# Designed miniproteins, single chains: the designs that were tried, part 97

Each design is a single chain, and the fold is of that chain. pLDDT is the mean over its residues in the fold that is shown.

## One batch from the design tools (miniprotein)

Design m3362
Fold by ESMFold2-Fast:
Structure m3362 (fold): chain A 100 residues (1-100)
Amino acid sequence: SVEEVRELLNEILEILKSASPELQRFADVLKTDIEKASEEELIDIAETVARTILNGARALDAGKTGSPLARFYSRLTPEQREKLVELARKILELIEKIRS
């Protein structure tokens, strides 16, 4: 459901808030966008966030530390990165079910 996507997004926001002041600012802006979003906008935000997380994780794993996403991810602990990847995959699975 859309509510399950919202719950997973909120878990992502809590991880980002705990990581750094810059990530906290980003999470606060994203939270405001999520709260004001229609169901369609929420799904688009969730897909964008999830794909960004997975792309960032892949870039860091490939040693591309010069990319903005890889640098962003380097600020997270390994445990935080793994949890974000897990949440991102769950979001994409739910979106596929909603669109089916």
Scores: mean pLDDT 78

Design m3363
Fold by ESMFold2-Fast:
Structure m3363 (fold): chain A 99 residues (1-99)
Amino acid sequence: SDMSIVELDQQQFLPDERVMELLRRVGVEAEVLTLTDIVLAVLRLVVDEGLFDPENPEVVNLEDTLLGELTGKKELTVSELIERIRQRLLEEGTLVPQP
């Protein structure tokens, strides 16, 4: 589905179980979330686990992490990580239609 970035930010998702496991690790208990909620939770996990590269804060080290298992990558930029989470939600998650 060709959704604009603005529509994706407001779109509600039921994430797949692997994304839900990640969200639970940062204390998110909601069953339905927007892309913005999921992105903020992912960034919180990155901060909590100290995954930012100390020499380049745009780069995250994902080796041997749950995010590395989700993305299949050892290293990503923050932008690339967000894009891969977005694609996973569209492919593996369930879109919740707005009433």
Scores: mean pLDDT 75

Design m3364
Fold by ESMFold2-Fast:
Structure m3364 (fold): chain A 63 residues (1-63)
Amino acid sequence: SLALLYFDIASALAKGDVERARELIDQLEKVDPETAAEIRKLLDEGKYDEARKLANRKGIEAF
């Protein structure tokens, strides 16, 4: 489920597990490359809370 993938990314980021989040974003890129790029940009900028909020919002929208 695309929604579950987004929620898993948000959960990893909430735990501070950036490595796990990046692995999940690599999976996301295959189905939603635009959102994967947006989340990666936020992570590269150190905006972890904004990345988590974006992933959670996208999970809700995909539900």
Scores: mean pLDDT 90

Design m3365
Fold by ESMFold2-Fast:
Structure m3365 (fold): chain A 94 residues (1-94)
Amino acid sequence: SSLEELLEEAEELLKEKIKDEEIRKLGMQNLRTLRELAELARRQNNEALLDFVREAILGFIKLIEEEKDEKKLKEQLEAMNQVLQTVLAAARRA
């Protein structure tokens, strides 16, 4: 699947599975950062960053499907957001 197809699948899954508005908003923030990283990676012709983004989207999908504890899900999404923001800041400086 293309990165765009994976991102659309991830967003639809988030909206279908997650009813808590704060967790959904946090998930959407992660997906938005992943979209920015994918676009930046394409502009830079950075295949390692594209691979990172693909794995991060797949990890996001798995997290939404498998984590049934809302507190743990929120903590994992917050941790993911912090990592993605750090990677985005570093990639923008390259």
Scores: mean pLDDT 88

Design m3366
Fold by ESMFold2-Fast:
Structure m3366 (fold): chain A 65 residues (1-65)
Amino acid sequence: MADQETVLKIVEVAVEMARRSRTEEEKRLAKRMMEIAREYAEQYLSPDLKREVFKRIEEAEAFLA
């Protein structure tokens, strides 16, 4: 099932964008990407994978604070 792997790739890209963000604009884009990743995770991932993904997003959000 390709959809689940695609969602995991989206999450990885969003987390990496957050970690590399330096400017206000980059942080704003990273926040939007993480919101999109969270929505896709809720729709397509199993509960166990969703839990891992949400932990990674929470950790990445710390880089934006």
Scores: mean pLDDT 79

Design m3367
Fold by ESMFold2-Fast:
Formats: sequence, C-alpha cells, structure tokens
Structure m3367 (fold): chain A 74 residues (1-74)
Amino acid sequence: MRELQERLAEELRQGSDVLKKEGYDQSADLFRQGSDYASQGDLKKAGDLTKKGLELAGQPDGAEAARKYIEKLA
C-alpha cells in the first residue's frame, strides 16, 4: 500500500517537472497536486488530477495516459 503511494507520488512529481519544462505550467501544477494526494494515500484524487493535467497538455485520452503512470508502478 505505502510503496504504491510513494511510487505514484514520485512519478507524478517527475511528470510535473517534465510538463513544466515543456511549457505546460497548468498541467505541471495539477501533477504536483496529484503527487501530494498520492503521498497522503488519496489515489482517487491523484488519478483525477493526473487525467486533467494530461488533457490540458494536449493528450486527448487523459484516462489512458493516467493508466500508464499507474501501471508503471506495478
């Protein structure tokens, strides 16, 4: 449980840095918030914020992109 939360938080933090470097400031902020929620154990909120952030970054299937981040933890 905690290991999955820690991995998701780290992945979202890294994703936030990448999005910020690419100029997607709003998406980066959402990923940072998602990382905070993941570290607190709120995986549902973290997933919702990840989907929204990816959609704002121009990924038309934010749900699919969010699934890839979560699956990387397994």
Scores: mean pLDDT 71

Design m3368
Fold by ESMFold2-Fast:
Structure m3368 (fold): chain A 84 residues (1-84)
Amino acid sequence: DEELRRRYEELVRRLGEAAREAARKHYEEIAASTGESEVPVEEIAERAEEHARRAGEHLARTAPSLEEAIRKVEEELRRLEEEL
C-alpha cells in the first residue's frame, strides 16, 4: 500500500524533527543552567534526529506490519510533542 508507506515516511520525518527539537531544548537548558559554552547543542540535536530516523527505518523492517510500525511511531511522536 503506497499510501500507507507515504504516511509512514511522513511520520518518521516528523519524529526526527520532534526528536531534534526536544534534544535542542533539553541541551540548551543544560548549557544555560551550567554556563557551559562547550555543549555542542546543534550537533547533539542532529544526532538525535538521525537516531530517530534510523529507528524508524529499523522499525519498518522488523515490525510485523506497516500498520503496527505506524502505530508505534505515532505513539512516540505524540510523547515527544507533548514534552515540547
Scores: mean pLDDT 78

Design m3369
Fold by ESMFold2-Fast:
Structure m3369 (fold): chain A 80 residues (1-80)
Amino acid sequence: SRKEEVIEKAVELARKYVRGEISLPEFIKGLIELTKGLSDEEVDEVIKAVRDELYRELGRSPGVDFLVDMIERTVRIARK
């Protein structure tokens, strides 16, 4: 499904960001573009997958919690 394809691509963007291959603004822009045309429920699933991948790669800390919250808020606001 489109949602599953978007989740896979969003997780790959998270991995590229963690590896330093893309900047944070490029990562956020990519997430906004990938989630166009999805419902709010489908976006929730994409954001959850990105959150889970970031915690897996970076571990859980206040800094990572702040990063995840900022990404989630920015993507949701950009979608209206």
Scores: mean pLDDT 87

Design m3370
Fold by ESMFold2-Fast:
Structure m3370 (fold): chain A 88 residues (1-88)
Amino acid sequence: MEALREAIRRAARLFGLPEELVERVLEEAERLLAEGVEPGVVAAVMAEVLRWLSEHPDASEEEIRRRVREALERVERARRELERELAE
């Protein structure tokens, strides 16, 4: 887990995000992992969220949570479609 947290912090620094936003993103990442989401999926979701936050640094906690949910839905949908094609 420390490796994923450090990767998220490094990515956030590249996007120029303040530490407070980084910690909120880390909290969401830990929540997804606790819910059983695969680490690679969490990493993809967090990359999308960090990029979005670079354009919306004043985002509220509720807006961040909504963006995390939307990104998770997109990543999981893409993975399911790929798995469906490979299974056929």
Scores: mean pLDDT 78

Design m3371
Fold by ESMFold2-Fast:
Structure m3371 (fold): chain A 71 residues (1-71)
Amino acid sequence: SVEDVKKVIDEFEKKNPNLSPTLRDILRSVLHYAETKGIQAAIDYARSVLPRLSPEDQKLLEEFISELEKI
């Protein structure tokens, strides 16, 4: 559900207080995709942006996607 996605985002941000502005924007976009197109579209979006990120942000986003896939 969208509520579960919001919870995953909140917990991820608490665990990673120094997220880059790029990653924060991606998390907001993931939530928007979940709200408008569903969880699978949100996951697909997150995966699609992985190759364009720094190695540090890529690792963090991979961890986030893993948490989303548990929903």
Scores: mean pLDDT 86

Design m3372
Fold by ESMFold2-Fast:
Structure m3372 (fold): chain A 100 residues (1-100)
Amino acid sequence: EEEALRRHRQEQALEILREYVRYLEEEGKLDLVEELRSSPLEEAIRLAKEHMIEEVKKKAEENNEPESLLETGLKTVEELERALLEAARADPEAVREAIE
C-alpha cells in the first residue's frame, strides 16, 4: 500500500514532467528542451525545477498572489523534484522517455 502510493506519486511526477516539456515546446522554448534532453537525468531534473520555480515566481508577481500561495507553489516544485529523483534511481529510462 505505501509502496503503491510511492509508485503513484512517481507516475504523477513523470506525467507532470512530460506535460511541462510539451508546454515548453508549445511556447517555442526549444533551446531549453534540447538542454534537458542532452543533460544527465539528475541535471535535467534540476534544470526543470529551476525553470518551474522562475515561472511560479513570475506568475505570483504578475497576479499579485499572496506570499502563502507562492510558498505553496515552491514546496510543490520541491516535492516534484524529490519524486523525479526517486523515479530516476528506480527507472532512469522512464524519466528519459518523459523528457523526449
Scores: mean pLDDT 80

Design m3373
Fold by ESMFold2-Fast:
Structure m3373 (fold): chain A 92 residues (1-92)
Amino acid sequence: DLLPLLDDPDPKVRAEAALKLGERAVKEGGAVLDTVLPALEKALTDKDQVVRDAAKVALLKIAEESKDEEVRKRAEEILKNSGEAVQKAAEE
């Protein structure tokens, strides 16, 4: 599936894979807690900004559109912890 594409040498391929995983996660619900969400969390630390941006977009889509409350909460927690550096987290 799309998970191996997150390890592709081309950052454009990794970014597209992240976006497609977000679309899939919105539909699959709880099954994504152990698969898609950890993969997108790893993509937030990718060396290329385009991949990190795609992972953020995917996680935001999951947080806003998933019907599973636990999936939405987990996506929001990942975004709060990983996005925008330690300084914004320290303001809370």
Scores: mean pLDDT 75

Design m3374
Fold by ESMFold2-Fast:
Order: C-alpha cells, then sequence, then structure tokens
Structure m3374 (fold): chain A 88 residues (1-88)
C-alpha cells in the first residue's frame, strides 16, 4: 500500500511557519500510524506545503502547493471520467 511520505515545506513569514508546523505534525502522525518513513524538506523565501504519498503499486499522489497548474491536477480526474465513459 503506502511505501513512503515526502513533505516539502516553504516558509516566508511567522504565519506560514505556524501553518508548516501544523502540517508537519499531521504528517508525522500519519507516517507513524502507517509505519512508513517520512522525508521532510524545508525551504525559505516562499510559503507552500506539498505532501507526496508513494505507494508500492507505483502510484504517486500529491496534496497541496497552490502553485501547481490546475491542468496537472485535473489530468487524473479527466482520465478516470473518460475511462468510465468507455465502460458504458
Amino acid sequence: MISRLDLELGVDSEESRRLAERILERARKEAEELNVPLTVRRYEGKAFARLTVHTEEGITITYGDSSLPQEVKDASKEGQAKYAELLE
């Protein structure tokens, strides 16, 4: 199932720092419950958070990072919708 978690946190203010700490705490708890390794990468100068979930099946799921293009996020949903249409 889930093989590892990768967390990237960017901070540029006290507010983004507080949000990053909350996200990190949640990610740590989730990794402990799943008994999987958690990798954390930290950046200065831009506020963002990105959690990448890797599975044994080779599926990668990314959460967060408002800078990601909507087209990339929608590609998976569009593919699933087109696949469902073909089965009808």
Scores: mean pLDDT 64

Design m3375
Fold by ESMFold2-Fast:
Structure m3375 (fold): chain A 73 residues (1-73)
Amino acid sequence: SAAERKKRREYIKRQVGEAGAILMAATVISLKGSPEALAIAREVLDRIAEGKDVDDKFYDQRAALLDEIKKEL
């Protein structure tokens, strides 16, 4: 629902923020992660650079990047 999406955006802003997303993306790129993970990392960086709103897709991308980092370490 719209209310649940608003809750997700506030949670992400509070817990991760733009700095956290940038760090995760940079880590995946530095580790030479999978082509899929690299594509997500670049999309996240592009979204931040464009000042786009954080939505459910950003939440899913953040989770995917974290999972990839855990597998590479």
Scores: mean pLDDT 68

Design m3376
Fold by ESMFold2-Fast:
Structure m3376 (fold): chain A 83 residues (1-83)
Amino acid sequence: KKKLIEVAEGARALVEQAPTLSPQDLATGARHLADRAESTGTPAGKKAAKLLRQAADKASQGDVEGAQKLAKKAAEILEKEAE
C-alpha cells in the first residue's frame, strides 16, 4: 500500500513539473517511476508501469502533453488501488 502511494505521488509530481523539465529529464523520470510501479508486484503497478513507459516514449518524442496525460492516468490507477 505505501509503495503504491509513493509511486502515485511521484507521478503527480512529474506531471506538475513536466513543463519545467527537458524532454529527456521527463522521460528519465517516467522510466524510473515505471520501474518502481512494477516493483510493487501488483496488477495496478503493472498497468501504471506500462503507462509510465508510454509517457517516457512520448516525452522522448517531445510530446510533453501526451506524457503528462499518461503519467496522470498512471497516478490515478495507483491511487485507486491504494484505497
Scores: mean pLDDT 83

Design m3377
Fold by ESMFold2-Fast:
Structure m3377 (fold): chain A 100 residues (1-100)
Amino acid sequence: KEKEIAKNKNPSQEEIDLLAQSALLTIQIHLARRTAEEHGDYETAAEMLKKVAEQAIKLGLYSTAAEAYRELANVYRKLGKIDEAEEWQKKADELEKKDA
């Protein structure tokens, strides 16, 4: 029976792990934004943001996923793809409703 080792995986530790994953995904969103803005690499930035959003949704981190979709909308605006940018913004708005 796993006494002290099992207690190292208590609910508080699970909440800390989820918070750490949320922080890491937010850092990845900021790195994607810098990739777009400082290097002009909008394609790589868009791919990074899509992957971050999918991982955040899988983890139930809807606020983080909404942030990724908002940054993706900004990338598409920079590319002149306004209709696609508005679609990503709508997806962000829907995710914010789930987190509230």
Scores: mean pLDDT 78

Design m3378
Fold by ESMFold2-Fast:
Structure m3378 (fold): chain A 68 residues (1-68)
Amino acid sequence: GSVAAALLYFDTDGDGYVSEAEFEARLDTLPEAVRAQFDLDGDGRIGPAERAAVWSLDVDGDGRIDLR
C-alpha cells in the first residue's frame, strides 16, 4: 500500500475528499496496516512530521485532500 491509498480509510462519508476533522478522528482507530503507511519512523504514532507530509497533498489549500 501507499499513503495515498491509505487515505481512502479516512473518507468516511464517501465524498472523495479527506478533511482535517476526518483524518484526526480516525487516527485513534486506525488498523495497524493503515497506520504503518503513515508511521514513517516506526514508533507506532503519527507525529507532526507525518501529519505535515500527509497535508502536503492538500495542494489547493482548501483543508481537504482530493482522492481523485
Scores: mean pLDDT 68

Design m3379
Fold by ESMFold2-Fast:
Structure m3379 (fold): chain A 74 residues (1-74)
Amino acid sequence: MNEKIAELVREKARELEREGGDPAVVEALLALAGTLLGDPKSFERVLELAERDPAAVAEAGRAAREAKEQVEKE
């Protein structure tokens, strides 16, 4: 479950990067994907990003929640 959610979140990050979106949101999405896979460095990165750009982390969190809901409905 978490692996599928992390993969979808990572795909959203790559799509956003290709579209020229906010690099802070891209970084937050990648950090959230790593956190879902149990990487403590990624979790620490999410906390750092939340201090620097709470809006980007909130947007990434919404995308991650959407990905989780999509996977859970399968």
Scores: mean pLDDT 81

Design m3380
Fold by ESMFold2-Fast:
Structure m3380 (fold): chain A 71 residues (1-71)
Amino acid sequence: MSREEAVRALREAAEAARAGGAAAPGSTAHDLQKQGVISEEEARRIIAASAAGDAEGGAELLEKVARQLGG
């Protein structure tokens, strides 16, 4: 996965989380961590927020990672 593709996936997952799709952040975080794009710690925080139903917290974490990757 390219950095640009990762930023797009993170932003789409953040929008999906806010729209009630809390599962999307967890799957995206797992894929990005497996590809070495984000740290295990970052992935765990996003997955934990998703599992807790914290859509806003999950979205904010995804946006933060996207900003760090994309500038």
Scores: mean pLDDT 73

Design m3381
Fold by ESMFold2-Fast:
Structure m3381 (fold): chain A 55 residues (1-55)
Amino acid sequence: VSPEAKELAELWGKYLEEEEGLDAEVAAKNILAAIEAGEATAEDIRNLLKQAGVL
């Protein structure tokens, strides 16, 4: 997984921690696992972050 994908996953994990009360580290790991499995792309996560106002 690229360094960019890891950074995006960490940002998304923090967002979910603040909004939904999820564990940021667990959420980031789940997103990275989905990217590695081909279930999501780094671009999908970037678009979610833009929509959420984080990017």
Scores: mean pLDDT 79

Design m3382
Fold by ESMFold2-Fast:
Structure m3382 (fold): chain A 68 residues (1-68)
Amino acid sequence: KLDEAADYLAAKYGISKETARKIVEDALRLLKEGKSPIEAALELQKRYGVSYDAATAAVKYAEEILKE
């Protein structure tokens, strides 16, 4: 679930739950638009100022959500 991903990212990376939720939603959008996981992570890092690790974690959760 998106809420579970947002809670994990907020706790792990010190991001607000609201911001983490937006990052996962944006990751989903970027993947649906045909961006690669690496391209999506780099764009999220640039857009939200989060670490590369946080951005890649968000993209991985978005990939799992898309498989459901």
Scores: mean pLDDT 82

Design m3383
Fold by ESMFold2-Fast:
Structure m3383 (fold): chain A 87 residues (1-87)
Amino acid sequence: AAQLGSRGELDNGKVSMTFKLSGLTAEQLKKYRDFLREQIEATVKELKARGWTLVGVTLEVSDNDPASEPYIAEIKELLDEMKKELS
């Protein structure tokens, strides 16, 4: 079964996020990358407004279309930048 989503955990102002990308096509991952770009901007603003820090980001990737590799790489870069801004 395909899996596409994110989960966040909050502990005393410290946030950890897990992203799971499995069984997806290149088109689905391209769309998710575009969606994430916008959502990351909103997430950064929200966490900064609350004074919360991002202490962990996990990206789980399995069984995706090989043509999706560039989009997965871009998603990883977006998540790394988000963590850098919220550290």
Scores: mean pLDDT 81

Design m3384
Fold by ESMFold2-Fast:
Structure m3384 (fold): chain A 84 residues (1-84)
Amino acid sequence: TMEAVAQAVTRTLTQAAGKLYELGDMEGVEIVQEKGDQAGAALKAGDIDSAIEYLLQAADEVPEVKEILEKGAAEARAIAEAGG
């Protein structure tokens, strides 16, 4: 379950960064990578709630990928709840 959550978070961050890269938004890529590193650290500590919170913080800071990050956060939450 933690592995499935980590995969969903990683996929979401990769998708968001890829979109920003295509748009030429290098500042957005940097923000998503910083929040992604924080989310990864939270997952290593077993803290799914903080990992999801970092995705939502990135969504607020980078509007171009807000829908991707919010959808990914919802998927990660659903996986965590189903795998409990």
Scores: mean pLDDT 86

Design m3385
Fold by ESMFold2-Fast:
Structure m3385 (fold): chain A 62 residues (1-62)
Amino acid sequence: SSSLYQQKLQQMIDDGVQAVSVAVLKTVARREGVTEAQIRQMADQLGLTPADRAEVLRWYRR
């Protein structure tokens, strides 16, 4: 149906927005003095999925 087609397109757009949000948060996380707790809070504010949040935190811990 048209609703299923729109849902699939919206999911692809949302996935792209998540990817950009991950890249932005990784850039912010490079700044001196940013804590893991602040990164978690920012990820929540950006609406990141648990998987994308885990990716940013894994990157931060390296």
Scores: mean pLDDT 76

Design m3386
Fold by ESMFold2-Fast:
Structure m3386 (fold): chain A 84 residues (1-84)
Amino acid sequence: SLSGEELKERMIKAAEEGARLYEEGEELLKDPSKEGILRGIGLKLRAIGYGTEAMLLGRKAIKQGVVSEEEVEELLRKAGLSSL
């Protein structure tokens, strides 16, 4: 099993990757071409996957008592998930 600090680190990393992919997807969706739209949607779907992973890792860290729910919400906001 992952340590609480490893869960927290993986949560932050997943959240940061999700936020990055979401922003890249939004940028690609400005291209009205079929390729631009498909690539943009693909990145946004990957971003949802990373956001979901971050939430699940956060729940595990809370359950292990290494972070509070409020701390998880703050860390996810700082990682850029406030708009996902």
Scores: mean pLDDT 82

Design m3387
Fold by ESMFold2-Fast:
Structure m3387 (fold): chain A 90 residues (1-90)
Amino acid sequence: SELERVKELEKQLTSPDPEVRLQAARELGGFLDSENEEVRIEAAKALAKAMTDPDREVQLVAIAGILRLVGEGSDEELKALTEAMREAKA
């Protein structure tokens, strides 16, 4: 399912390989376009964590996805994003 793929990608964001994390962040950005709101919320939460990634390219991909969500997202998506950003640690 899309939700299971998002969970797998979220796990890949913890990879020691920055290329694996970068690909995971890019694919998570694609899930922000899902017709399933739960999938979009989980992808947004995962991208919020990637905003504090030590790799600048991973950070920028995450920030781009989040900025798009701020412009287009539902109230529930924005609430989940705000909570995830508040909990994110460098």
Scores: mean pLDDT 80

Design m3388
Fold by ESMFold2-Fast:
Structure m3388 (fold): chain A 71 residues (1-71)
Amino acid sequence: PPFIEAAKKLPQSVAVPLLVQELQNVNAPEASRRNAAEALGAIGGEQALNALIPLLQHEDENVRNGALYAL
């Protein structure tokens, strides 16, 4: 998807926080949030993993499910 390709072109220090923000954005379309989770999983690595683990305890079930999907 175009979103994942764009995210991969950014440094992880920029891409990971932006993707985490989108995954947590309850007002975003489901497709955008799913794309953010998929992009985080595709980027992988320690920074993405460390950002995703705390989200497994998030108050929003959709955020928790997105984080689990990305792992």
Scores: mean pLDDT 74

Design m3389
Fold by ESMFold2-Fast:
Structure m3389 (fold): chain A 84 residues (1-84)
Amino acid sequence: MIVLPPEERWEEVLTLFGETVLGMSLEEFLALPREEQEELLEETYERIKEIALKSPDATPENLAKLDALYEQLKALLERYLELS
């Protein structure tokens, strides 16, 4: 089962996600309105999923893990915002 990283690593995980996946810093992402944050996150997930579906590793198990990672990343972001 995929689990959330320890709290001390949340900032590192979110910073890496922002820089490598969203193409912006965590600070820039958090400065966006919540509606734009949700749209950008959803669009980014759809792009990742499209790339994953073209991969030879696109098994039902791996796609389910991707979906679970996306949901856990959303939960991590929401919890980080509550603690910030």
Scores: mean pLDDT 66

Design m3390
Fold by ESMFold2-Fast:
Structure m3390 (fold): chain A 95 residues (1-95)
Amino acid sequence: SMDDRLRALLRALLEAIVNGEEVTGEKVAELAKELGIAPSDARNLWILLQGRIGQELAARGLPLTDANRQAVAAELLKRFDEVADELIAEYRKAR
């Protein structure tokens, strides 16, 4: 389903951040192609995920550093189903 593909994209993006990988537009496009997601849809979901990480950092009073982004991404992976449901709902509302 599209939801399963969007979940797979979110998981892959979070895992890349946790591993200290640079998530470029090219990486997002590559994952979109592999998962059968339109590039615009994958880009929009990536923007929402970056926004969520920024919100989590701000809520904790943490600066936007690679180490802090990795720590937040690891925590979001522990709560993956909840986070994925919230981001996919926001993605659908914006579409």
Scores: mean pLDDT 88

Design m3391
Fold by ESMFold2-Fast:
Order: structure tokens, then sequence, then C-alpha cells
Structure m3391 (fold): chain A 74 residues (1-74)
């Protein structure tokens, strides 16, 4: 049982991402409302800028195969 938490802080055209995980992070995906990958990250803290207004999904994948998703709006 691992702690895996996502905090997304949307701003004007940007999102700050913080991930709390006991397992190492394999990948962070930023998906638009149509399911297109618009950005990727590999670290517990990331900032994505230049985002058009709309709904997005953050998908965090850990090295032990856990997946957590968080939705937000810009």
Amino acid sequence: MNILRIRARPGDGAVDVEVESEAPIERILLLDENGNIVAEGYEARARFEGLPPGRYELRVITENGEIREEEFEV
C-alpha cells in the first residue's frame, strides 16, 4: 500500500503539479479533453505553461504500476 496523491493548481494558461508518492514516479502525462497527450513529466514537481483554456487530466504512473488521475480546468 503506497501513498499516491496529486495536487494540481491551475492558473492563467498554466498548471503547477505536485505529486506525493512512496513509489518512484515512472511518468506524468498531461491529457487534453480529447485524450491527446500535450505534455509529459518524470518528476514529483512540474509546471506546464501555454495551456489553452479547457479541461485537462493529469495521469501519474508509478514504477510499481499504480495509476492515479486528477482532472482540472484552465
Scores: mean pLDDT 80

Design m3392
Fold by ESMFold2-Fast:
Structure m3392 (fold): chain A 124 residues (1-124)
Amino acid sequence: SFDTLVDQSDLSQAAKDALRELLERSPLSDLIAPLLLDHENRVDESVPLDPEVLRELLAMLADESLPPEVRARAARALGQLARGNPENRRTLRELGAVPVLEKLLSDPDPKVQAAASEALDALG
């Protein structure tokens, strides 16, 4: 379950609490949680991800109320998804991922900045 993935993560307690609250409200939590928390999660590159999953990950990046640890993981997940599948790259561009990620290059948290930079590189 996503609760087990959250509890086993190296996130701070505040980040675990915020992520759990967000995931409990999402019908896509079972799809989103492994993307954020499982370092070995391999996206099937032959199948594009549901645009709604990509939209929820992008919304997490834009949510300044979320801990930077969670936002950095969401940015990294989007970068990995973009790198693995050209249809995911197209969908992310159409959803406005580029301007959101560009704003995060000026985020006060250096891990958020680094993850956003890597995701922008993946989007080309």
Scores: mean pLDDT 79

Design m3393
Fold by ESMFold2-Fast:
Structure m3393 (fold): chain A 55 residues (1-55)
Amino acid sequence: MAQEAELTGGFEFNDDGVIKATIGAKTPEQAEVGRETIEGLAKVLNAKAEVTVEL
């Protein structure tokens, strides 16, 4: 990996109502929980969710 200081990604809320999130996960279970949480939040806000998972 070129970048070793990546702990956990962050959130970006765009003016167009898109929530971009990067989730650092060590297991597929953590990745799924993260994705479901972000997608659930986006549904509550009537926004689109774009989730990137890094294992």
Scores: mean pLDDT 67

Design m3394
Fold by ESMFold2-Fast:
Structure m3394 (fold): chain A 76 residues (1-76)
Amino acid sequence: GYELEYKVEESVSEAERTGSLSIEVKLSGEVEGSYTLSGTSKDGEVLSYTKSESLSDEARKLLEEEFKKKEEEKKK
């Protein structure tokens, strides 16, 4: 839900490059979303976290907008 987007920002570290982020939102008339957060710590440990949620219309729109904004910023 709403916390999903905050975790997205935490996973990305440009300085260390210790995180990667993948968000998948299924919007074929369904209210479901999932995200996978993965990264490698400075000590070489692999950290992986996957979460799936049924999203309300409000959470779905919020997630879509934030995803689009982040995708646009990455392209800049």
Scores: mean pLDDT 44

Design m3395
Fold by ESMFold2-Fast:
Structure m3395 (fold): chain A 60 residues (1-60)
Amino acid sequence: EKELEERLKKAADLQADYFAENGNLTPEEKEKLRERIYTAGKNSYPGAQADLAAARAAAA
């Protein structure tokens, strides 16, 4: 489980780098994006993913 969280952190860093290079983001915007990607990744954890999907369906 710690392994998964470390993996999510690395994925968030890579995605933030990708968007920073393509979107010309400031360092502060890149850091905020990284945190949001990481948080979204954590919410996609097996149990939380189903709850999030149900909430999105109810909101539509």
Scores: mean pLDDT 67

Design m3396
Fold by ESMFold2-Fast:
Structure m3396 (fold): chain A 79 residues (1-79)
Amino acid sequence: MKSLLEQAEEVVERAAELAKQLPEDVVKELGQRALERTQKLLKELEAQGKTSEEQLAQLALEVGRWLVKEMEEELEKQK
């Protein structure tokens, strides 16, 4: 069974690998969008009173997985 830490490490490794294959400008744009998404989701969680460490960790993992998917879609557009 994979821990949250192991899942986070896999997401980070995948994002780093994809970043090597994408133009620097695209990586910067996707990074900015990931930050904006994180801020929006944090505000929604705060409004709902859901600010436990587990909920914040799940949010971080969700944003990381979203970023990887967006990077993969951008790489496909480059083909």
Scores: mean pLDDT 77

